# Designed miniproteins, single chains, continued (4): the designs that were tried, part 78

Each design is a single chain, and the fold is of that chain. pLDDT is the mean over its residues in the fold that is shown.

## One batch from the design tools (miniprotein)

Design m14869
Fold by ESMFold2-Fast:
Structure m14869 (fold): chain A 60 residues (1-60)
Amino acid sequence: SALPPLSPEQQRLADELAELMRAQPSRAEAHAARAERLSGADLSPEDKGRVAQEAIRRAE
């Protein structure tokens, strides 16, 4: 299913997370780094999930 449009701030966070993920030496470390960064973000759990999905899509 298509993800709803992210806000410009959420899109920038998704891009930052995608870059962070690509910089990691393994897939497991990429996903751990993404999750840790999002845990501190001032977002609802639903929006954290949407940003995480978009970051993963962009990291591929």
Scores: mean pLDDT 80

Design m14870
Fold by ESMFold2-Fast:
Structure m14870 (fold): chain A 55 residues (1-55)
Amino acid sequence: SALEEAFRVFDKDGDGVLSGAERRSFVRVALSEEEAAKVDLSQPIDFEEFRRIAA
C-alpha cells in the first residue's frame, strides 16, 4: 500500500520503527503543525502509529 511504501522511505534502518532522526524527519516533512501536535514524540513511531497519524 502507499502507506507501507511511505513508511519504508522514512524507516532507513528497516527495523519497522521510526525513532530519533527518522521520527523527526517524518514529523518535519510529512506532518502539518496541527498533526505534529497530536503525535507523542517521547516514543518511537511504529507502523500502526504511522498509519493512525497518516489517516
Scores: mean pLDDT 73

Design m14871
Fold by ESMFold2-Fast:
Structure m14871 (fold): chain A 70 residues (1-70)
Amino acid sequence: MERREEITKLVNEAVEAIKAGDREKAFEYARRLLELGYTPEEILEYASNADPQTIRALSEEFARARAELA
């Protein structure tokens, strides 16, 4: 709960980047969220109101960021 504002803000920024076609920005926000210790499952809960296509794109950027960090 303490981190809800931070995760919500970063998820909204990532969603806006995807909607703008800026996949590189979306990747940076995904990487930032992972560096802060959030899991893809937690983040998708905060993106539940986004379009399914946007959620799919965000999940793809998370998979890419996770692979780079692992």
Scores: mean pLDDT 76

Design m14872
Fold by ESMFold2-Fast:
Structure m14872 (fold): chain A 73 residues (1-73)
Amino acid sequence: SMEEFLEALDEVTPELQEEVKKLKEEMEKELKEMKEKGVPEEEIKKYQLEYSKQLLLLVAEGVDRAVEIARKR
């Protein structure tokens, strides 16, 4: 049910938030280093797109964990 899914999502949310936070911190550090080194804007945009894809994958994996928990209950 939707309630079971939302409850399971609340259970995985803290771990997912921590994973997202780590990914964002890594991205910000790399972006700062790239800008300081004068990396071309096109390469910076490619890097940002790659991190956006990784962020989406983390969220999708978190949702999959919540669905699995809800299904076992």
Scores: mean pLDDT 79

Design m14873
Fold by ESMFold2-Fast:
Structure m14873 (fold): chain A 61 residues (1-61)
Amino acid sequence: AIEEEQRKDVFEGIDEFLEKYKDEDLAEELRKLVETNPLNEDLGEKMALLVLEKFEGKIKN
């Protein structure tokens, strides 16, 4: 199904973030968003914001 293909792409992205940042906590939060929210634009924006916050925290502190 289309949803399965979209979830696969998102999980592959999360795995890439896990490898790059080695932050399992962030990866778990991202996976929870994908599992508990419908696959839509709002989900994508929320995921991007979480990643941005984590990235900013690592740069500043």
Scores: mean pLDDT 65

Design m14874
Fold by ESMFold2-Fast:
Structure m14874 (fold): chain A 70 residues (1-70)
Amino acid sequence: SMAREMIEEAERLIEEGERELAEAMRELREADARGDKEGILRAIGRILRAIGDIFEGELKKRKAEELLKE
């Protein structure tokens, strides 16, 4: 069903966002350890985008789950 496909897409977006968040947090720690101020700012930007993707995925998943209810 379309609702199942929407849930799968939402779950992929959440998983991708969680992966990006973990990676960006590692990059932030590495940039901080090097004193790389520009790298820190880039990592923060990636963290914010990843959080946005996770929230978007959660909202899409909720909407899709509602479509499975009568």
Scores: mean pLDDT 87

Design m14875
Fold by ESMFold2-Fast:
Structure m14875 (fold): chain A 85 residues (1-85)
Amino acid sequence: MDKETFLLEVDAAVHLIAAVTHLRIGEKALENGDVETAIKHYELAIEHAERALRLAEQAGNPSLVKAARDILERAKEGLEKAKEK
């Protein structure tokens, strides 16, 4: 792994951590009936997961690509569920 690929993987991982954090906050907010907070954090989770996915694809890291896709799907499902309330 060269320096450029390593930095792309680090950037992807940072955005993935942010996406997971916002996804968790959104899930807890929805569980507590705070729909507006849930929507906000699911939208942030989607933005960070999409960024992580693009960076992971550029880095050619299949594990990070898979992780980013999973979190992105979960965040989109959470957002749809929040909007139905």
Scores: mean pLDDT 88

Design m14876
Fold by ESMFold2-Fast:
Structure m14876 (fold): chain A 68 residues (1-68)
Amino acid sequence: GKSEEIRKKKLELIGRILRLIGEQFDLELQLKQTTDPQQAAAIQAQIAALDAQRDALMAELRSLPDPE
């Protein structure tokens, strides 16, 4: 039971991390295309927020034992 619970939690965290990576990539593309300084600042703030979320999820993933 416990090994399966750990695997499910790791897959959940990996899925969340991959989603955030995709969102960051899209925002970085938007940032490269924007000419509005206010929009650029807003996009940079969103990227920074996603970086913080990724760091938290990666730390949680690293804290979990191997699923055996």
Scores: mean pLDDT 84

Design m14877
Fold by ESMFold2-Fast:
Structure m14877 (fold): chain A 69 residues (1-69)
Amino acid sequence: EEELERDIRLALALIGLAVAKITLERNPSEKDKKAIELYEQAIKALEAGDWETADRLFEEARKLMKETL
């Protein structure tokens, strides 16, 4: 289950990163740039096994993206 949870988090972070990059191309925004940075940091945290930091960064990125939609 821990491996499955990690894979789900990674998939969600990658999807979020892809959406943020597409949004940045269509309508450049500092919030989109910051969200991309946060998603990339979340992925690195997941790779390091720091799920708490990854979850926090992921939620911060999602909050920024929600404000741009």
Scores: mean pLDDT 76

Design m14878
Fold by ESMFold2-Fast:
Structure m14878 (fold): chain A 69 residues (1-69)
Amino acid sequence: LEKLAEEYKEAIAKDPENALAWYNLGNVYFQQGKLEEALAYYQKALELKPTPSTQRNLERVKEELAKKK
């Protein structure tokens, strides 16, 4: 997971408009339970390219954050 996060961060550094890389970083952080970071990455991905998948995962992270307070 750490290696995947670094690869996606490098992709974003080379192309900040790469919505897929932002979305994949959101997935990595969500799997690690880093909900606030996952939320930020999904929000950025949605801003760049709104898709049903990104919207659903953003909503899922918000629901998990609401449960944690």
Scores: mean pLDDT 80

Design m14879
Fold by ESMFold2-Fast:
Order: C-alpha cells, then structure tokens, then sequence
Structure m14879 (fold): chain A 70 residues (1-70)
C-alpha cells in the first residue's frame, strides 16, 4: 500500500496525473482503510479537474480518519 502511494506522489509531482491516480487506486485496493491514500487520490483528482470524484474520496478519507487535516 505505502509503496503505491509513494509512486503516486512521485508521478503527481511529475505531472503524470492519470498514472498517479492508478497508483493510488492500487494502494486503496490493497488497503481500503488507508485514509491517506484516499486523501491523496482526492488531491490528484482535483488537479486533474475531477472535482465531484475528489469530493467523494475526501469524504471517504475523513470517515476513515477524522483527524486528517488539510
């Protein structure tokens, strides 16, 4: 899970938003309770212009970890 999240962060910094999304999705598939991966996926989706999807993922991240702060 962490490995895919770290790859996603690197890809997002390189501007490879679609590839970053794929890595975060894999992190979530391996650990659906990984709140930080849900939050990071939301951030990448916002950067990619997918606002509605990002909002859903931010909500999921907060449900899993209420202490997730911006």
Amino acid sequence: AKEYRDEGEKLAREGKLEEAIEKYEKAIELDPNYAKAWNNLGKVLLAAGKVAEAEEYFKKAKELDPNLKE
Scores: mean pLDDT 77

Design m14880
Fold by ESMFold2-Fast:
Structure m14880 (fold): chain A 70 residues (1-70)
Amino acid sequence: MMTNNQRMTQIYTSSLTMRTGNSTTGFQNGLDILDQMDPDMAQQLRTDSQGLTPQQRSDLILQYMDSIIS
């Protein structure tokens, strides 16, 4: 089974992958993993990510992950 640390690593990796322009699915995959960990935070991320560039979405995911850990 995946640990929370493994899920966080996947979110971080998906965030970095979005910056390479290789997948719009990277953000969605990160969001789905976040939804499994913290649905309220995932919903907030969906709202805050509207109209953002892939780079800004990447930064936002990392900020949300940091908030969950902290």
Scores: mean pLDDT 66

Design m14881
Fold by ESMFold2-Fast:
Structure m14881 (fold): chain A 68 residues (1-68)
Amino acid sequence: SAAESLEEILKELKEDPRIEAELVGDDKVVAKSTLPVPEQIGLALRIMGDYPDVEVKLEGDTLTISAK
């Protein structure tokens, strides 16, 4: 389920000390990072590839991951 995907994504993001990730409500993960833009794009593409039931939006230094 999307909720299970969001919990797994949160755990993975918290393994990188450059990323500050939190679950907001029960339906999205918000991750702020100091990663360079190419690494942020790569991370977003990797998440969408691994978790087809989620949508990823990149705005500035912030990734928002939500259920489709």
Scores: mean pLDDT 82

Design m14882
Fold by ESMFold2-Fast:
Structure m14882 (fold): chain A 66 residues (1-66)
Amino acid sequence: MEEVKKKVEEIYKKALEELDTLSNPEVREFAKRAVKAIYNIALKENDPEFAERGAKAVLELAKKLE
């Protein structure tokens, strides 16, 4: 349980760090909210793979919207 939570948290932190490199503040804000929603669901469902795939999808979308 604790190990899964730590892994999901690490995925979330990495995603936020990468999003902070984006230049468009509106895209950054949108993506941060989306990643936070994914993080909350992943924690509730104990699904770190969902967190990883979801964060990646949001990052790809955010880069495309820039």
Scores: mean pLDDT 81

Design m14883
Fold by ESMFold2-Fast:
Structure m14883 (fold): chain A 116 residues (1-116)
Amino acid sequence: DRFEKILELRLEEARRLVEEAVKRFGLDREEVERAFAELRAYVEEHRYSNIDANELAILAAKVFGIEVNSLEELRELSKTDERARLALDIYQILTGDLGNVVDERTRERILEILSS
């Protein structure tokens, strides 16, 4: 399943940001793992069809212990809070805005799967 392969690559990249944040900010591992599992379940359930941008942003922010009510609030908070910026980066990885967030190898692997 191409969706499953692409999702695993996106989640692997998001996990790298999570591990950096846990080390840098001393986040609670159990809470982070629970929030990340909720984020994963949401994306798997919707399979990128009818994903609510605000709900995805709320779930991404929860991974870093941040409470937001919308994508717009997350974007505003990301200008001054580094944890919120990492949450926005996870949102961008999962929504396919791979610009400045995903490394070239991960981007190439995703594009190869999409082209196959």
Scores: mean pLDDT 76

Design m14884
Fold by ESMFold2-Fast:
Structure m14884 (fold): chain A 92 residues (1-92)
Amino acid sequence: MKAARIDAGADPELMVEQARAAAEAGADLIVVYAAPNERSNEAMQEVGRIGAETGTEVLFVGLVVPDLVAPEELAEAEARAAAARAAAEARL
């Protein structure tokens, strides 16, 4: 597994550029270290989108992200994932 570390406490645009470069370089995992603030939250959303588009897993460390996902959307996604896992296990 190829992991890339991004430490962008001061520059949200650099965070996005480094994440894109890591994903394009074939990273399996991108680990982001960022202080939680409004600008960093916007950049983290974009990094998550890049990960989803490239199939790269993204892990955010050292932050609280209450505004990244609406509670209802998170609950729906978790329910969908649980249902998919249960269906897969029932067929094994």
Scores: mean pLDDT 64

Design m14885
Fold by ESMFold2-Fast:
Structure m14885 (fold): chain A 57 residues (1-57)
Amino acid sequence: MALSEEEKEALLAEAREILAKTDLSEEEKQRLLGRFREALGISRVAGLVALHELRKL
């Protein structure tokens, strides 16, 4: 996986910002953020796809 720690932190910060703009419950936000972290752990492409899905919210 080609993501640096700085890139991972930047993508996590963007995911948190997206979720903060939604009216979802804290439990749903934590579930979505957890899935996003898991995707980042799988591959760069999986992380970017997961971020794109979050942007649809």
Scores: mean pLDDT 77

Design m14886
Fold by ESMFold2-Fast:
Structure m14886 (fold): chain A 91 residues (1-91)
Amino acid sequence: SSRRIAAAIGAYLRGETDAEEGKLEEAAEAYERAIELAPEGSPLRARALRNLGEVYAKLGKLEEAKRYYEEAIREGEGEIRERAEELLKEL
């Protein structure tokens, strides 16, 4: 639905803002909400999965970071997948 997609975008943008401000736990919650609301296989969901992995890596939660990068690789294409693959190798 249009409302669900708009909510997914809003949650994703909140995650980006919170991550840039160093609010890592709030960023994780916002990205998790974006993943919940975004369509499976969408670029938005793949980006949210990748960014959530980055947040968990910064929190020192490397197993969670790995899981989210692997999900981003599975759902993502092109640059989104390539970046997730690079981040996974850096863990």
Scores: mean pLDDT 91

Design m14887
Fold by ESMFold2-Fast:
Structure m14887 (fold): chain A 65 residues (1-65)
Amino acid sequence: SEKEKKIKELLEKQMELGVKEVELAVKLVIARKENKEEEVKEYEKKLEEITEEIKKVEEELEKLK
């Protein structure tokens, strides 16, 4: 089914984005401990972008129910 294939692709994308979110969160914690203010701002922005992408994937999955 086309719908089932789309759900699988969205779930795989959600997992990939989740991994990237964790990686960015770790980098953010390290940057904060090292008082690297520019890196903190960069990672916070990237984390916001990833969070927005995760939200879009979740909304797409919800619409396919």
Scores: mean pLDDT 86

Design m14888
Fold by ESMFold2-Fast:
Order: C-alpha cells, then structure tokens, then sequence
Structure m14888 (fold): chain A 73 residues (1-73)
C-alpha cells in the first residue's frame, strides 16, 4: 500500500468515525477511529513531508474521536 493510499483511507475512516460518534453508535465510532489511527501511522512512514504532516493531523483527529467515543459508551 502506498503512503498516499494509506492517507486517503485514514481520512475516510476518521470521517466515518465522526459520523458514527454523532449518531451515538459508539462501538462503530471506536472501530473506525482505530482503523483511521492505523492507516495514519502507515502514512506517517512516507518520505514526503507533506504526506507526513497530513497523516499526523489525521492521527490527532482519530485519537480525539476514539477518546470521545470511549468516554460516552
């Protein structure tokens, strides 16, 4: 998997985690937030500093979504 593809998946899963969190589906919010974290970590291994920076932002967002979902379950 390319770092660009991993970043795209990380963004998509973070978006889904946020949507499930707003719907009150905390189990799915946790699942998708964890997937977003894993793909963001893969993207952070990129040699491209722009991809690394964006991946770091996605990682931070996904961790925040995970903490919120775990507090509310």
Amino acid sequence: MSAEEALKKGIEYARKAGEYLEQGDYEKAIEYAKKAIEYAKIAMKSKDPDIQGRARAVLGEAKKLLEEAEKKK
Scores: mean pLDDT 85

Design m14889
Fold by ESMFold2-Fast:
Structure m14889 (fold): chain A 70 residues (1-70)
Amino acid sequence: VPKEVLEAETEASMYIIAGAVAKRLGDMEKALEYYKKAKEIAEEALKKYPDNEGLKAELEAAKEGIKEAE
């Protein structure tokens, strides 16, 4: 796995966790911001690595978080 992919997956995962924590605290505005950041990171990495399953999973988790926070 390219280091670039691993770094993008890790960063996206961290934002997804932060979004989930914010959501549990009732801070939907912060949750939405964190999930949108995770989506942006995953989408940018997927432009170069479109078939990477980890990045796809991060993108789906971020999209789901956005729907729940809206």
Scores: mean pLDDT 85

Design m14890
Fold by ESMFold2-Fast:
Structure m14890 (fold): chain A 85 residues (1-85)
Amino acid sequence: GAAIDAAKKGAEVGLKEASKKGLISAEGASEVGYLIGSKTSSAKSAEEALQAAKDGVKEAVKKGLISDEAADLINSSIEEVLKKK
């Protein structure tokens, strides 16, 4: 649905920005994107999609795929797309 698509778009924008800043590798960005996509796939609302996407980012930090700085950037991008589009 539109909320899941918006969450994925926000994640893509955030991951691209993190890559430009050297905070994540291309391989890491792909894996984080997959985690966010998997978590958001069952979301039925914008609020559920936002929470699921943030949970995916949090799991990526726990797995050592991204830093807290990269996570904050990605979460900010997800929130912006879901709340403003």
Scores: mean pLDDT 79

Design m14891
Fold by ESMFold2-Fast:
Structure m14891 (fold): chain A 68 residues (1-68)
Amino acid sequence: SLEELKERYKKRIDELLAKGESPETAFQKVLEELLREAKERGWSREDVFELAKFIAEYYQDKVEEEKA
């Protein structure tokens, strides 16, 4: 499901951050992984857009956490 995909990408971001990568680098890598997987699996543009939006919103949350 789309919710399971969101959770998987969220966990991937959290893994990269836990390894000491910056939010910017972690989110760039996850976005690249999303686009590669979407191409390989033929996901709809609507689903890809929703997942990319979720990733971008999570990135903003992490940037604001470091600033606050």
Scores: mean pLDDT 81

Design m14892
Fold by ESMFold2-Fast:
Structure m14892 (fold): chain A 69 residues (1-69)
Amino acid sequence: SEEAIKYLKEAIEALEKGDYRKAAQFVGRALQLASGKAKEYLQQAMKAISNGDREKALEYLKKALEELK
């Protein structure tokens, strides 16, 4: 989904700027549109955001982005 890719890019940018709340909002929107392995990676990213693990969150968001291409 092109819309899910857009939300993922916004989430990555928000995390890189340290805006965890905004990142979580965009990951939540992407989760509504994603399925399969991309959805699994987004769920792991959301868990990492909740734990304050920026590096792990970015890894999972980038993996989700590759699955949606």
Scores: mean pLDDT 87

Design m14893
Fold by ESMFold2-Fast:
Structure m14893 (fold): chain A 66 residues (1-66)
Amino acid sequence: ELSPEEQERIRKLLEEAIRRLAEALGVDFEASDPAELKDKLFRPHLELAEEIARELEEEIKKKLAE
């Protein structure tokens, strides 16, 4: 299982990925409910979300190796 430090790194990376995805799609992240962000970002833009998830996975692996 992931250590607390690794979990914190992953959480921060996910938060950044969600914020950047919202900005890229023209969605106001701070004004939006997280549940609505899922509908606005992932449902109509599945391919973009998948690409970001892939890159995030690679970043997580690199960060954990640090």
Scores: mean pLDDT 63

Design m14894
Fold by ESMFold2-Fast:
Structure m14894 (fold): chain A 58 residues (1-58)
Amino acid sequence: PLPPVDEELLKLALKTVNEAMKYLDQDEIDALSRRVARLVQEGNKEELEKLYDEAKKK
């Protein structure tokens, strides 16, 4: 089984992908999804917040 993850980071990752889906193509969404999943596993909240802010700017 996968180790437990921070629920707040999971929500942030989902919000980031949802915002990006408005303007990215499928390949870009897949790449972003892999990156946010890794950041959630690492517990890297700062980088996730940065990606979310960048996603909102478009």
Scores: mean pLDDT 77

Design m14895
Fold by ESMFold2-Fast:
Structure m14895 (fold): chain A 56 residues (1-56)
Amino acid sequence: PLELAIEAGKELDELREKGLISEEEKEQYKKQLEDLAFAGDAEGIRKLKEEVLKKA
């Protein structure tokens, strides 16, 4: 779960750099990724990653 959260976090940074999401949205999604990683929810991390990519 931690490795998946780190990977998803890097993708969020890339989306922010490209201007596809706001800084506020990036911070919010990273908070959710941290919570999911803490819970050991690898499936939740994957789903969140997919939702963010669809938004971009």
Scores: mean pLDDT 76

Design m14896
Fold by ESMFold2-Fast:
Structure m14896 (fold): chain A 74 residues (1-74)
Amino acid sequence: AEELEKRAEVLEKRADEAFKQGNYDESAKLYEEAARLYVEAAQKYLDSGDFEKARHYIEKARELKKKAEELKQK
């Protein structure tokens, strides 16, 4: 789970950088990939009984998916 969180965070930062450069398609793809990793991390926390962390990462994944959808419309 921790490794998935770190990988998702790196992709989120790359997505932010792509957005700043006006690369909206690249940014959207990176946000979607980060969201998928956060969902995987949440699933690992659900499997271990850490429902608080699982909820936290599911929420974060939803936020990133929303950002990606908004960027696809640009």
Scores: mean pLDDT 82

Design m14897
Fold by ESMFold2-Fast:
Structure m14897 (fold): chain A 58 residues (1-58)
Amino acid sequence: SMTEQAKAKGVEIAKQYKEKYPSLTPEQAGLAAGMELLRQGYTKDQALAGMKAGIEAV
């Protein structure tokens, strides 16, 4: 599903942000992932799912 794809992308984006900016909190890295998913055309609910998955992953 698109939600599953958003979760997987959210995890990868959050990890990339955390790698580049190690001082970011998990919540900040996840928020950055969620915003990027919205820019990529995911819905608010899908982006929120990706944000939460990203927070849990970093």
Scores: mean pLDDT 88

Design m14898
Fold by ESMFold2-Fast:
Structure m14898 (fold): chain A 87 residues (1-87)
Amino acid sequence: AAEEAYAAAVAHYSPKVPEEAAELLGRAAGLAAEAEALAAAGAPEGEVLALLAEAYRLVAEAYALAGKEELAELARRKAEELAARAA
């Protein structure tokens, strides 16, 4: 399956995993900053929550790449919670 193939590729190219995780965390930080800016500008809560949900999804992917599965699961749950509230 795609997830197993991706996990195998990450394990094989493990020296690159920290760089991929850093890129995902950078993108997540950008989305979180955008969400904060929108909230400060009085944007609808749904738009702010949708950006935060995407940011947590990227954080979860970054933690999974780094082998931090417990933190990845916590971030995934938070992303799902925020996405549900945004809808």
Scores: mean pLDDT 73

Design m14899
Fold by ESMFold2-Fast:
Structure m14899 (fold): chain A 70 residues (1-70)
Amino acid sequence: ASLEALEEALRRAEADADELLATGDPAYLPAVIALLEGQARKLEEAGFGELAERLRELAARLRARLAELQ
């Protein structure tokens, strides 16, 4: 139940991030990156290292976009 809920939340976060990248509004990127990195740390502390890595991968994609725009 808990893991399934976290996986669903991660899928939603991935979809929301893809939409943000598609719309191209960089103003939201720093806040979303910080949120994803914070959630990844909490997941890793809880023993969900694979989910934490997926969130870090997502944050890295957003950070790469931010670096392009500066």
Scores: mean pLDDT 79

Design m14900
Fold by ESMFold2-Fast:
Structure m14900 (fold): chain A 57 residues (1-57)
Amino acid sequence: SMEEAVRRAHERERRTLLDLEGNRARFLEAARAAGMPEETVRFVLESLERMHELARE
């Protein structure tokens, strides 16, 4: 059902947010490929940590 699909999507999103190490690794690969500035990299890493903390609550 649509309700089950929405619930499963939320569960997947939460599990993805809780995978801090995987999210950091994927981001660092993309940042390196794109030549992101160090300030931008730092900001995104700090944002990922905040999102991870919120997801754990």
Scores: mean pLDDT 75

Design m14901
Fold by ESMFold2-Fast:
Structure m14901 (fold): chain A 70 residues (1-70)
Amino acid sequence: SIHAEIGVQEVEPYLSEEARELAREAARAYADGDFETALRLLKEAQKLASEEGARLLEEVARGVRDMAAA
């Protein structure tokens, strides 16, 4: 939860409002243990983000994948 929120907060300045909403929904899904939904929402946010924002969102997605594999 807190790690996903921190990752999303660091990326927020690089995101449109729509991408930011998807990233926040991904953080909530992660907090609920729904890693599949979190990853799907992060992928959708990446499509709406700048190249830099998409790269930072990929770092957040990597953290979610690591938690899902544990």
Scores: mean pLDDT 75

Design m14902
Fold by ESMFold2-Fast:
Structure m14902 (fold): chain A 65 residues (1-65)
Amino acid sequence: MKAVVVYAGVSEEEARKAAERIMEIDGFDGYELVKAEDAEAAREKALEIHKETGLPAAAVGGKST
C-alpha cells in the first residue's frame, strides 16, 4: 500500500527521510511527497488526500510560527 507524505517548513530531503522511516515502520510498498505552503495547509491537504483517495497520509512540518 502506498503512503502520502505532505510537508511544509522543512526541506524535501528532510521530508524524504521522514517518509522512508514511515515505510520501514508500517511496511508500505512506496510513498509520494507533496509540498504544502505551511504546517496548517499540510495537515489539511493530508486529510483531504486521505478522504479523497483512501491512501494513508501524514503531515510533516517544522517551521510554522
Scores: mean pLDDT 74

Design m14903
Fold by ESMFold2-Fast:
Structure m14903 (fold): chain A 66 residues (1-66)
Amino acid sequence: GLDVLRRVILKELQELGLSEEEAEELIEMALNGASKDEIIERLKKHGLSEEDAEGLANGLMTLANL
């Protein structure tokens, strides 16, 4: 369910250099209806490249709309 997917995304975000708290904040932003552009900007502030941020934002948007 959503809990399993949330744990997988948390692990992937942490492997890319985000803290658990930063990863949880991004997941909550997506679940609360943040736009793809807002998620990309937040990911870039956490040190991700534009390419990595766009890929993850697409994944988070897809997950949030399941």
Scores: mean pLDDT 78

Design m14904
Fold by ESMFold2-Fast:
Structure m14904 (fold): chain A 75 residues (1-75)
Amino acid sequence: MAQEVRELLEEIRPAVEEAAAREAAAAGEDPEAAKEAAARHLDALAELLEKQPPEVQERAIEKLREQGREIEEAL
């Protein structure tokens, strides 16, 4: 399960980083800094989820798939 969480987060990572960069650019902030922040947040989320029961990880995976899909559609 932890491996599947990391695989999913790696799959959506480019879309999340790109979305963060676009939002930062629109706000007049540093897009590269926003990408780094997004990557760190995803890594922290993966570490947090690895400590959760499988049932919680499975629900998180479903939510992350939905969020990743929405982000990709918004790009």
Scores: mean pLDDT 74

Design m14905
Fold by ESMFold2-Fast:
Structure m14905 (fold): chain A 89 residues (1-89)
Amino acid sequence: MEEKLQKFYEAAREAQEALDRFVALYEERYASLPPEQQARVDELIQRALELIAEAKKYYEQGDYDKAAEKFREVRRALEEAVALLEAAK
């Protein structure tokens, strides 16, 4: 239990850090992206929101391993979106 809960909090914290980075870049650079890249960022945002909902569901069920896995997937989606935004000029 303790080890699983610790890994969950670590995954959630890393997802939050990725989200904070994403929000800052989104506000500054989203409008500068080509339309196809804006569409990709929009898809990644939708995926991240769906994954957050799933993570919350697993957390409420006490399934910290699956909740952590979903937050790791959130982090990956946000890191991909950050990379697209960092490529903006």
Scores: mean pLDDT 85

Design m14906
Fold by ESMFold2-Fast:
Structure m14906 (fold): chain A 82 residues (1-82)
Amino acid sequence: SAEEIRELVLKLHDARWLAKKEKLEELEKFLDEKIEELSKYSELLTQGKISEEELLKKVEEIVEEAKKKAEEYSAKVAELLE
């Protein structure tokens, strides 16, 4: 659903904010790149080129990748992605 997509995207932004605040430069860069990738997918949905289900699946994949990456750097950042 659109609400689930929004909640997951907000988790990524919160994680990115905390990574920046804690000066976790590699994690911040990783999260920035993933957020940019999602912005491109959101644009594809707006253009009718992908489905909402395809966007949700992509967001879920990115959040899982981000959580695993965050666990290498900060338990606090990883918790935001739960």
Scores: mean pLDDT 86

Design m14907
Fold by ESMFold2-Fast:
Structure m14907 (fold): chain A 61 residues (1-61)
Amino acid sequence: SLTEEGKKLLSEGKYDEAIELYLQALKEDPTDKEALENLGKAYKKRGKDALAEPLFRGVAE
C-alpha cells in the first residue's frame, strides 16, 4: 500500500516523499488512520512542527 511505502521513506529520511505518499493514500482511502498518523509524523520530521502540531496532536491521542 501507499502507506507502507511511505513508512519506508520515513525510515530512509525522505520526509517530503513520504508526505506525498501519505497524502495520496488519504485520497485513495480517507479513513486510513495510519496514513493520517504517519503524515503528521512526517511533517514533524521535516521540521514543520508549528504546522503539523494541530494535525498529529488529534491523531496521536
Scores: mean pLDDT 71

